# Ledger of designs, part 63: designed miniproteins, single chains, continued (2)

Each design is a single chain, and the fold is of that chain. pLDDT is the mean over its residues in the fold that is shown.

## One batch from the design tools (miniprotein)

Design m6176
Fold by ESMFold2-Fast:
Structure m6176 (fold): chain A 93 residues (1-93)
Amino acid sequence: MSEESREEFLKLEKENPFTVENAKKALELALKNGAGEEILEELRKDVEENREELVERAREVIATDPDEAARRAARFSLAMVEYLEEELEKEKK
């Protein structure tokens, strides 16, 4: 991901950066502009192979980790998993 793409994610999250819903909106907008596609391809493979472990780990961090940066990253990871699941279901028809 380029620095410009990262700035767009941060800008979109500025209003409410710690919600899964806002992370999904930021991701949708970044993808529409061609950002984050490589990260999504890597995560798509991980979701297909290890979905349950990724979701469980993210939820545990959100619930137990005292570090707000770690919780933010976990919420973003969860949002990416949800987005990919929705897109994969659309493609399968």
Scores: mean pLDDT 64

Design m6177
Fold by ESMFold2-Fast:
Structure m6177 (fold): chain A 72 residues (1-72)
Amino acid sequence: HMKELTEEQRKKADEAMKKGVELARKAGYGFTEEDYNKLKELEEEIQKAIKAGDFSKARELANKYRELLEKL
């Protein structure tokens, strides 16, 4: 299990990741900020669904997350 991050720590990590994605994109890599944002959004929604007890939604979002990782 991964260590739970605070909201501030997540934002800092997200900002660093976006800068990395932008640099990679300028270097000609196919991984985009849009791809990163979709993965981040799904991860946050999965955590919210779990905390709310909506395991059906969490399962659906987890499947979308896996699918996006396989397509990258």
Scores: mean pLDDT 68

Design m6178
Fold by ESMFold2-Fast:
Structure m6178 (fold): chain A 68 residues (1-68)
Amino acid sequence: SAIELAEKGVELAKKGDIEGAAEYVAKAASFFSDEGAKSAREGLLSLKTAEDAEYAAEAALYTLKEVS
């Protein structure tokens, strides 16, 4: 499910895997739109710290829970 993919993205961000977090959050967003998936991937990959990536991934998960 989109929620499970987003949760995996958060887990990867917590481990410092920004690329993995971006991939899984983008996969979750792709359930709703291709543009959303691209924006999520590019947004997360632009972040320089694991802390910022974790925050962004958590925000994406929160949004997906509200619309799923």
Scores: mean pLDDT 79

Design m6179
Fold by ESMFold2-Fast:
Structure m6179 (fold): chain A 78 residues (1-78)
Amino acid sequence: SSLIEEANELIRQEKLEEAAELYEKIDPELAKFIRLLAEKKLDEATELGKKLSKKYKGNEDLIPLEELHVRLLTSQSH
């Protein structure tokens, strides 16, 4: 949990590459999701995000990732 909190603090600071390295130790799919967001591959991130949200349903530790994903999706709509 301390590792997840450290990674989530990095996400809040938009240090996505550093956050992905920490998440790689927790779940490689979470690390891939963060890297997709960093690469702005939002369609691929959305599909993986749906899978991860089902896997981690109700896990409040993923709120910073969900907020980042929504923010990036919103920035693509004009």
Scores: mean pLDDT 74

Design m6180
Fold by ESMFold2-Fast:
Structure m6180 (fold): chain A 91 residues (1-91)
Amino acid sequence: MEKEKAIKELEKQVEELIRKAMEGLGLDDEEVREAILNLDEERLKEIMEKSDPETQLRIDIADALARMAYAVRDIIIKNAEKKGTVPKLLK
């Protein structure tokens, strides 16, 4: 069904935007990226406790951006369901 495919494509687009944001913030460690993408608060806390203050700030910014991106994704899906349309990030 096209709706399920569109939701998966939207999720992929959101993940790619989060990855680009992390790249722009100089976060190149795969463990850090995975923790942010999964919103793994326990893992992020452990990483941050071992990180310098600048790295902690970059991680906090990336986590906030990821949470915002996921919130926007959820709003798009919910609005598409209300309108009976296919959810899309890009027109």
Scores: mean pLDDT 79

Design m6181
Fold by ESMFold2-Fast:
Structure m6181 (fold): chain A 82 residues (1-82)
Amino acid sequence: MAFEEALRTGELLALAAIMQGDYDTAQEISEYIQKAYELYRQGDYEGAAEYLLKAAELGEKINPKLAKKLRELAEKVRAEAK
């Protein structure tokens, strides 16, 4: 559940970047979200969380509220490794 919400939040953050004309940041966020998905499917929850946090950091200049939500969701994904 937390991971699915994180993917959706990352997609919204990339879309927000596109709407602001920041296509480079949108592309980088999308690539980090894709990498997080691949790692999560492999059972690497810590690695998935790391890439979600990288996407959130890039997204902070685009939408601080969505970036904060993505960071909080990334920590929940990391907790699944326990």
Scores: mean pLDDT 85

Design m6182
Fold by ESMFold2-Fast:
Structure m6182 (fold): chain A 91 residues (1-91)
Amino acid sequence: LSLLEQLLKQAEDLIAQAKALIEQYKKTGNQKDLDEAVAKLKQAQALIQQAQQLLQLGKAPVPPELQARIDAMNQEIAELEKEIEELKKKQ
């Protein structure tokens, strides 16, 4: 579904932006970059939740590659959130 693909693409873009902000923080120490990264990861989680709801209401079987893509995004978000918390504790 086009809406499903849009939600997943937006979530991927938000995760990529959060990764860039974390890398920027490691170089500059700017606390705002970490705060923005947290906000973007939360937005990505919300979009993934909407995508999962659409899949439950979906008109076709969920392709294994699509499920793997969602699982990979959730795993990456969890890893980035952990990294952010560790960085905040050291500063």
Scores: mean pLDDT 82

Design m6183
Fold by ESMFold2-Fast:
Order: C-alpha cells, then structure tokens, then sequence
Structure m6183 (fold): chain A 73 residues (1-73)
C-alpha cells in the first residue's frame, strides 16, 4: 500500500508509490533523478544541480498533489 511504501523510504518503494498514484513515466523518471542527486550529490556537476532541483521540485509537487488526492478519496 502507498503509506507502507512511503514509510520504507527506498527509491524503489517511492517510485512504486508514484506508479500506484498514476504519475506519468516522465514524472517518475524525474523523481528518480532527484532521489539519486540527494543520495549522491557529488556525482552531479554544479551547473546541472540547479536544473535537477527545479525538475525534482516539480515532480515532488506532482507526487504530493496525487498523494493528497488519494488521501481525500
């Protein structure tokens, strides 16, 4: 279930929750990149960090909106 997936904060579980919530593959891919950046920030060049933050923030907001809709039933 979505809450159980979110409580175990692995990347795979977060992506699975996003799929269940009906997010597009494009948004899911952006979430994956954002999570990878957070876990390994030194692997991303400084000029790319700002773009990944913006894209990740947009994807996170979409995820949050879908989660809120799911909770409202």
Amino acid sequence: KIKELLENGTMENLLEAAKILGLSQEVIDLLKKHIEMINNPTKVKDEEVEKLIEEGDKASKEFQKKLEEYEKK
Scores: mean pLDDT 69

Design m6184
Fold by ESMFold2-Fast:
Structure m6184 (fold): chain A 95 residues (1-95)
Amino acid sequence: SLEDEEEIIKKALLKFGFSEEKAERIAKFDLATIREALAELRKDPSTKVEEVALLFYILQKHYFNEEYAKKAQEAYEKGDLETLLELLEEYLEEV
């Protein structure tokens, strides 16, 4: 169910160090909070590809785009954090 998916996403975001308020908003597809989270992840040298991939997954769930899904998966499998961040920034401009 959507509620079960939101809870799973929220728990993953909390595990990555997001606040409860931000995790809840991101899980509910608050685009302004997702854009803020991406900007924070870009500035954080400890950011992991899994954190960016989770934001990408949330966008794909609500606004599916096959080309971005394929490119993001390739970047994720290679551990290419910079490419994944750039792809997510481009994707958010099109939403």
Scores: mean pLDDT 85

Design m6185
Fold by ESMFold2-Fast:
Structure m6185 (fold): chain A 75 residues (1-75)
Amino acid sequence: LIEEDGEYEINEPSSISISSGVKAEINANEPISLTLSEGAEVRVNGEVSSLSVEIGSELDLISKEASGSGKLEIE
């Protein structure tokens, strides 16, 4: 669980939860599962294998790999 603003480096596959209102930058060297609480803002450099987002969260994905055409599909 990330409860403080800052930059974090993740070197193992991990499930990461971001607390409400936290601003974080995550450098992920392995695939991660990410959960964003309401009002959380996160930037991820790496692969996100699973994403759960509460309303009012913001995610900037700084990925070196985009699957296909780079269009975001929200379901």
Scores: mean pLDDT 64

Design m6186
Fold by ESMFold2-Fast:
Structure m6186 (fold): chain A 87 residues (1-87)
Amino acid sequence: SILTDRSNKSIDYVGTAVRYLRNGTQQNIDRSRDYLNRAKSVVSGHGTSMTNQINTGIDVVNRMADDPDGAVVQMGQIYNNIKSING
């Protein structure tokens, strides 16, 4: 279905964001943020739970400089939550 396809694409974008964040150079942080914004765009209007988790992820990436290791852990949790919403 269109909803399933959009959710799967959003999950893939969030997974890509997590991969970039694990090597937390400024360029990779910026790429992580870009992929989270893409994930949010794909599910726009199609689920509040998905959008809320992605927004939390964007906030985590924006605060990464304060706690890089904690940010990676939190993004992993957000990715698992997003998969759970769609499983």
Scores: mean pLDDT 80

Design m6187
Fold by ESMFold2-Fast:
Structure m6187 (fold): chain A 72 residues (1-72)
Amino acid sequence: SRERIDALIDEMRRIAAELAAVDPKAGLEADVTLGMGLIAAGVGIATGDLEFGERMLERQLERLRELKRKYG
């Protein structure tokens, strides 16, 4: 759903901001991961395949969690 996509983006933005506050390199890696998630969400919305957008955002969110484990 669009609401789920928005919620996933909000969570990713929160984690990316936390990583940027810890280390500039962590912030850069988080920004790249967030950017990839936003592209996938945009594709899902544009094509009407919201399930694809959600799945791709969930994968990028897991990458952000791995970065948080690595740096924090």
Scores: mean pLDDT 84

Design m6188
Fold by ESMFold2-Fast:
Structure m6188 (fold): chain A 95 residues (1-95)
Amino acid sequence: SLEEEIERLKKEAIDLLQKAADLAKSKGDTGLSNILLGWRGLSLIDDPFGVGVISLQAANMLKTYYPDDEEMQKLADELEELGRRLLEAHRELEK
């Protein structure tokens, strides 16, 4: 169902936010890691639209702070795609 797809995408976004936070911490970027963990925490209790917006914002931050880091860019691309899918799925759910 659409609801099952949304829940799956939300879980994938939460996992990617954790991976991004872990990667940021591994690079000594405690500030970015804390922001991403905070957004992950919000995503556990937020609706799919909110998780979609958070995912797109996280992707933009990773691209901004780590433009030359292949691992960060890969996570950013995955978060951007999930954010896009969550927003589209939310739009379909409202119909």
Scores: mean pLDDT 86

Design m6189
Fold by ESMFold2-Fast:
Structure m6189 (fold): chain A 85 residues (1-85)
Amino acid sequence: ADSLVDQARRLVEEVERLYQQALQASSRSEIERLLFEIEVHLGMVHIILGVANITNSPSSHIDELRLLESRIEQLLSQVRQLLSQ
């Protein structure tokens, strides 16, 4: 449970770094590549949350994982908006 939360926090930190790279990107193809990487990270957090649920992790850890998942989804939405401009 604790290890899963720490893993998810590192994934969010990497996604925040990818988001900053997307804001500074000079080409549409670079933004699209960063979008795919963020989608992969979201998939990894979904797996972590699934494992936490089936292993009956503490509710506080599951709540933290849901917040971390939501943060990645917010950043993913913002990168998609960059491609729509």
Scores: mean pLDDT 87

Design m6190
Fold by ESMFold2-Fast:
Structure m6190 (fold): chain A 95 residues (1-95)
Amino acid sequence: GLDEALQLAEDLAARVRELSSDPDLATQTAREGTDRVIEEARRLSPADAAQVLGYLAGLLVDAAEESSDPRLRQALTEQADRATREANRFVAEHR
């Protein structure tokens, strides 16, 4: 449900931060985790899906700003942009 999808987004952001000393693993974790959050969001209403993906995008932007590694910052920004695009797609489908 919505609460489980929001928790999945929070768990992903926390894990990426824990892995910040291993940028390659953090990047892979962010990509794979974003895929999982998008799949869970697809099982929700369009409004709830957009909420979850918008929340994930914000968490990934925050993690990118906290990172001193430029490659990890770029990867996290890329996944945040992807989550934002998917959220906008669900909002468009609701209309």
Scores: mean pLDDT 88

Design m6191
Fold by ESMFold2-Fast:
Structure m6191 (fold): chain A 74 residues (1-74)
Amino acid sequence: SLDETVDAIIARIEAGDLAGAVELFLAYSGIAYDPARMSLAELMAKIRAAAASPAGKELLERLRERMLELGIPV
């Protein structure tokens, strides 16, 4: 679910696993993350595409709401 994905992303960020957080964000947007097969430029392009997708926008909005619930300024 959306909330489960948001909580999993936050947990990975808190653990310092930024690559794992990005993987979950891209996967929710329908994009596979393979660091062995992606350049930084390709990764950035996929992140931008994911953020522009309907699913990615919904996930980012729920992340913002969750951060506010945790008392983190956004």
Scores: mean pLDDT 78

Design m6192
Fold by ESMFold2-Fast:
Structure m6192 (fold): chain A 100 residues (1-100)
Amino acid sequence: SSEEFIKEAKKLLEEFAKKVKELLSEENQEILDQNVEAIYKYLESNKDKPVEELGEGLKLALGTMVKEIEKHLDEENKKKVRELYEETLKRLDELTKKFL
C-alpha cells in the first residue's frame, strides 16, 4: 500500500539524513532539516498517489536536496554524500518494487 511505502520511505530518508547531518556544520544542518521536512510534506500530501509516482517524486526531491547540500561541502564530504545518495536511490528502487 502507499501508506506502508511512505512509512518505509520516511525511515530510509531519516537514515540518509542522519548520516549526512554528521558531515554538515550546525548552520547547514538546518538546511538539511528544512529539505527533509519538505519531502515529508510531499509524501503526506500525495499519499493517495500510486507507489511508482511517489517513488519517482521522492527520487527527484532527494536529488534536489543533495544538490543544495553539496554547495556547503568540501570535495571529500561531497564524495561521501554522493556515495550515501547512490545507495539510498538503490534502496528506494528496491522499496518501490516491493510495494508495486
Scores: mean pLDDT 86

Design m6193
Fold by ESMFold2-Fast:
Structure m6193 (fold): chain A 81 residues (1-81)
Amino acid sequence: MVEERRRLGRAYIEGLTFGINKAHKEGLSPEEAGELARKEAEERGWPEEEVEAFERGAREGALTYEAILRGIERSIERNKE
């Protein structure tokens, strides 16, 4: 089970990066990033557990980025003048 646990952890971390990048570069919502991540992982033939880990990571990554972006936008508007 060591290899499986490492694969799941890696899938989740890769998902976080995927979600952040998709939110940043393409403006995808957390749900959209998660759905796209799931589709790509499934198309690559990944095991279900890795697909779920990747999707969860992507959603959480996009959520984190969206929160940061919202904070930046609010800060810019306040400092605009």
Scores: mean pLDDT 79

Design m6194
Fold by ESMFold2-Fast:
Structure m6194 (fold): chain A 72 residues (1-72)
Amino acid sequence: NRKALARLLALYGLSQREIAELLGVSEATVSYYIRTGELIPISTLSEEQQAIVREALEKGVERGIELIQKAV
């Protein structure tokens, strides 16, 4: 769920610009996703999405961008 993923990334301290780059959407779309997306536990994301979030936070945003754009 792209909306829930955007919401979680925002909670983890990523800016709307960073999330927009990670998801391959506009900042306006990210703002919409954050406002309308449900807040779900990371454990309810797919294993691929959970790995992407972890990778983005631990190994840097650039790697996270590549992985998220490829997976979602």
Scores: mean pLDDT 67

Design m6195
Fold by ESMFold2-Fast:
Structure m6195 (fold): chain A 98 residues (1-98)
Amino acid sequence: SSVTLTFELPVEVTPDHQVYWLRERADGSVELLVVDLRPVPGNPRGPRFSASVEGKTVTLTITDLQPEDTATYYALVIDRRTFQVVYFSPGTTLTVEP
């Protein structure tokens, strides 16, 4: 199974924006999944994560869902020139029981 998580920004995503996806598990551990729309290199689970942008919408797709994907997911958008946070999403909780 797969899931698609989306957030809509107040502004359009431009090439000057870096899009990050991260997750926080119940134990408080934080994992960076996607940097600048690409899976983090060296993560053996990386091929299951893909990210995309369409206008104001940022999307994370997770394929081959595992129980360990149970976490709260966040999108973070940073201006690469100024290092200012453009957008920090509310958390969305994904629960995977199978």
Scores: mean pLDDT 81

Design m6196
Fold by ESMFold2-Fast:
Structure m6196 (fold): chain A 76 residues (1-76)
Amino acid sequence: SEEIEELEKKAKEYEEKAEEYRERARELAKELVESEKDVKKINELTGEALREIGESVEHLLKAKKYKEKAKELKEE
């Protein structure tokens, strides 16, 4: 079914976006470790990392919803 294939494609796209946000959060975490003597920089990087983590979670939740819709359509 075209509808099922489209939903599965959307789920994969959101999973890929979630991975991109997760990798960005990892890079920010590395910078955070290097910045331990600068409290202002630590606060800025922590805020950015939390935003990237939030985006990753949101995209994973969207991927899950598309996967669930595809499963429902496969049930008839």
Scores: mean pLDDT 83

Design m6197
Fold by ESMFold2-Fast:
Structure m6197 (fold): chain A 94 residues (1-94)
Amino acid sequence: MTPEQLVEQLENDLESAERSLEELEELLEDPNASREKLVSALVAAKLLIMAARFLLDQAKKTPGVSEEKLKELEKRLEELERRLRELERRLEER
């Protein structure tokens, strides 16, 4: 995998994680959403964020990846991880 392909895959995984968190947030706002649907959406979001973290760690170890680009992607991932923790807390209170 080239450095460019690794960055592209990570960007795609981050976009998928963002969409998964948006779906979870919408489900949390729906009073008719089942506990099973909420838990399923949470698990999906967690797996996508874990995959993105793994790829970011690989990208940091890969020669030729822009340091500026890595910092951008890391900030984006940290924001998604923060949002995941908040949504998980909201689900536990429901």
Scores: mean pLDDT 85

Design m6198
Fold by ESMFold2-Fast:
Structure m6198 (fold): chain A 83 residues (1-83)
Amino acid sequence: LFEELKKKIEELGEALRAGDEERAIELADEITKLVAKETDKEKLEELAKAFEPVYELALGASPEVVERVTLLVMQISIAISAA
């Protein structure tokens, strides 16, 4: 799960850099679902750090991408608080 999440976050960053909004939205939705299943606080904190530069990239994208990636940030924060 953790390795899969890290790879998907890296893929999301690549999609955002490429301007592939359809793939970015798909990956953000997939990561959001998988993050809800991770319960290890240290792993969640590492995922949050890996996600920081990806979130910065997303803020320059379309409003739809910004919305989906912001929901993902909220889900990571909720998961960390619950762990």
Scores: mean pLDDT 79

Design m6199
Fold by ESMFold2-Fast:
Structure m6199 (fold): chain A 99 residues (1-99)
Amino acid sequence: MELEKKAEELIKELGLSEESKEVLFNLLKAKRGELSVDEGEEMFEKLVDLIENDKEEMAKLLAAMSRIPELKEYADVLKERLKESYPEIVEKFEKLLKE
């Protein structure tokens, strides 16, 4: 409940899409050990779609993840992986963190 409230506040503050909201809540489920294999696969497919087709939205999602302490480690890993192939997403993310 507390984590979900924090996530909802960040969704509103950053203007996250419904797709990003679904990914964020599934990451919270993963942190609690409640994410099914099917939900994990759907989350991964949504992440790939954001990375390929909506780099600005992906940067906002990454910023939201970084502001939730329980998800910060996932954000850090994802940032390092994206830095090599999608440096523009990381640049947009860094700009959002400086505001």
Scores: mean pLDDT 79

Design m6200
Fold by ESMFold2-Fast:
Structure m6200 (fold): chain A 99 residues (1-99)
Amino acid sequence: GTADALAAIALARLAIELARAGRAAEAGRLAVTAADLALRAAEDPNADKALAVEAARLAIEAAKAALEVAETVEEVALAIAAALLATGALYLAGEKEPV
């Protein structure tokens, strides 16, 4: 729901800051959690669609940030998992309109 979108936004922002600090494993784990929450928000028909889209976009940015600092196979796997979940969330939340 909308609470999942808000939680995803908060965790994605934290993941980006951890990635900037070079904390790849922690950034990756939080990026996965943020992406999962964004996906749950996107799947909920009663969720705020604008917040669900923002959560998904920010989760994608968190996944990208985690991937940029990833040095181990496990860190790369976390970043890729986050990217796949976040991309699915963006598709479901309504990234269907050409800009």
Scores: mean pLDDT 84

Design m6201
Fold by ESMFold2-Fast:
Structure m6201 (fold): chain A 88 residues (1-88)
Amino acid sequence: DEALKEIKEELLKKLEELTKKAEEADPRAGRQVRNALEAAKKGSVEGMVTIALALGAELRKSPSPELQEIGEEAIRVALEAREKLRKA
């Protein structure tokens, strides 16, 4: 399905940008986020949404304000992708 592919590619692009920010803010947290993103790339777009929501929730628990902000943005882009999936 072309629509599902486009949603996955858009979400992946946004998550890649957030992963780079996490790697710059905290190399240890960034490595964990990178590993989760690489696993998400191999699965469905629904799986990628689920992983992004879980990562965002985990980053929000960080004592780092930068990681908290990245986590909030990850949740936002995941919810946007989920809404697009519901309309497809």
Scores: mean pLDDT 85

Design m6202
Fold by ESMFold2-Fast:
Structure m6202 (fold): chain A 80 residues (1-80)
Amino acid sequence: MLPPEARQRINDLLLKAATAAVRGDGKSAAEYLRELAKLLAEQGLEEAARYAQEGARAAEAGDFDSALLYLALAGEAAVS
């Protein structure tokens, strides 16, 4: 079970990344998704971290549909 502080940070980063992606801000979305991937990896959530990393790559490429899909997959994997 994730520590409450880590879960709060994950939820905050998920919301910030989603908001940036919906607004078409690929740079901010990618930065938030990279921070999320790092945090998830530090918590031992390797699958969730890989999804967040793929989301960051999609956001940098301007593929916001894929970025949001990977964001959702990262969130689901983080609570599994």
Scores: mean pLDDT 86

Design m6203
Fold by ESMFold2-Fast:
Structure m6203 (fold): chain A 85 residues (1-85)
Amino acid sequence: MEEERKRAVEERIENQEEYIRLLQLAYDYTSNKKAKEVLYEKIRQEKLEKGNEMGWSKQEIEEAIKREVAKLEEDIKTVSAKENG
């Protein structure tokens, strides 16, 4: 039995999750619309690759990406409201 293959996949997913997290932080921090579009596309591509590794359909991947981006935008709005309130 090759447990090595399972660990390699897990490590790849973890590294991909960390990279996505960094991209999401950059997305959260930037106020530039073009930069947000570029970061969104990178996040989308990375989540697509992760979803493919996990066996998700493209529709499931796209829905997951939309939810994550919506959460980020909501969090930015909430933080800004607290800071100005």
Scores: mean pLDDT 67

Design m6204
Fold by ESMFold2-Fast:
Structure m6204 (fold): chain A 90 residues (1-90)
Amino acid sequence: MSEIERRALEAITEGSMVAISLAVAKLIAEREGDKEKAKKLDEILDKVNAAADAVAAAIEAGASEEELEAKIRALEEAIREAKEKLKELE
């Protein structure tokens, strides 16, 4: 496995873990009747999922290392933003 493929798998794995945390936080917010918090969490979850799907699609399509790196960076940024928002919404 190449270094970039390893990095892609690590990013997808971390993204999946963050997505689970976001989904759980959203369910709690919905149960508590905090519709605004639930909506914000849903938007962040959609962004992380879309970025992870883009990385997976690039791998399946045999994209260049440059294209794959761009998708990985987008996923890493989405994960960073999601972690910051989870901390803000505690």
Scores: mean pLDDT 85

Design m6205
Fold by ESMFold2-Fast:
Structure m6205 (fold): chain A 73 residues (1-73)
Amino acid sequence: IQQLLEEIGGLLHEAGADAEAMKAFSELVENAVKGDAEGTKKAGKELVELIEKKSPELAAKIEEKVQELVKSL
């Protein structure tokens, strides 16, 4: 879990994530730490949509990491 969250954070930095994307990431982290698979999936979807506007390629990588994260919960 922690490693996947760090990897997603790195991709967000590479994408030039703004405050809105960082807020979505914070919600993702909170849900993942609580073991809330549905909440994590919802927050992850919002995060991917925000990053897709900046970089479709990085959004796809983040989506893969979010799917791995949800499966690990």
Scores: mean pLDDT 79

Design m6206
Fold by ESMFold2-Fast:
Structure m6206 (fold): chain A 93 residues (1-93)
Amino acid sequence: SELAERAIRGLEGIKEFVRLAAERGEITEETAEKIIELLDKAIEAIRNGDYETALELLEEAKEEVRRGALNPYVAQMIINELEEVEKLVREAK
């Protein structure tokens, strides 16, 4: 699915953004690792056609961002990008 491929590319981009945010001290390293692990699991779920599990993992990632991000503007940027990916996953169903 073109939408599924776009969702995976979006999540890979979010992973890189989260790594850079951790390097800048805008997210703790521990929080960044948790988010990246959830996004990797979401990517695997999308590749397997398990869009329901992918959406659950993306909601968990959003909760980790809300609780662990030190910079609220960076938190909102990540959440907004995750919500755009969730929209692609829902359309791919």
Scores: mean pLDDT 90

Design m6207
Fold by ESMFold2-Fast:
Structure m6207 (fold): chain A 77 residues (1-77)
Amino acid sequence: MMEEATEKVLEELKKKGIEASREAVEDAVQGVLAGTSDEDIIDYLVNTYGLSREEAEAVVKIAREVVEELKRKLEEE
């Protein structure tokens, strides 16, 4: 799940012209899976990886959407 979510988030970010490291995306995915608030994940990404707030918000939004989709597929199987 985490690797699949990370790869999909990276692809979606690339399509939108947003650059984020694999490590930043992995941390965002882990934060979403752990139930961390979007604001706390955004602040972490900005402070740890130097992302702009806009970029961090996009990463978190996409990570949440991808994780929820993959979680639903896992629950149906």
Scores: mean pLDDT 81

Design m6208
Fold by ESMFold2-Fast:
Structure m6208 (fold): chain A 61 residues (1-61)
Amino acid sequence: KKFRDPLTGKVFDSAEALQAAVREELHRAMARLLGLDPAAHSFEELEEAVRRRSEEVLRQR
């Protein structure tokens, strides 16, 4: 209600709880996008991999 997760629609009582849930969902989403196991890669590793893929796509033109 006051802290609704835009990705899952779940409601939290604190902004920190919401941020933790959003981070976890983003971690899984990035792993799915890259075809990787979220348990085998850290959030930072997946974020870096997504960034590198975006840069590679931009360099194709």
Scores: mean pLDDT 72

Design m6209
Fold by ESMFold2-Fast:
Structure m6209 (fold): chain A 100 residues (1-100)
Amino acid sequence: MEVEEKVEKLLEEGEKATVPESLSPEGLAMRVLGGVEDVRLLLKRYKETGNQADLDKAKEILENEIVPLLGPLRANGYDSAVELAVETARELYEVLLEEE
């Protein structure tokens, strides 16, 4: 599936990101979970309204704010938060691939 390939590529890019030294493991988890919630709300709004700006913002949050934190989050044992972020990435890319 093309969605799985895109998600795997994003995770590979995320492992190269610099982690803020001042952010605790709990802070990382809260930031990822908050970002996931924002992406899901934007996707829901896009499905209801067709507003491209909501879809673009969801992609921005996922790629720039969530994915870079997933490697550090996994290293600190927050596997469930990583799995939720991956599931959310799959939902986003399913929508993006339908947008022709």
Scores: mean pLDDT 76

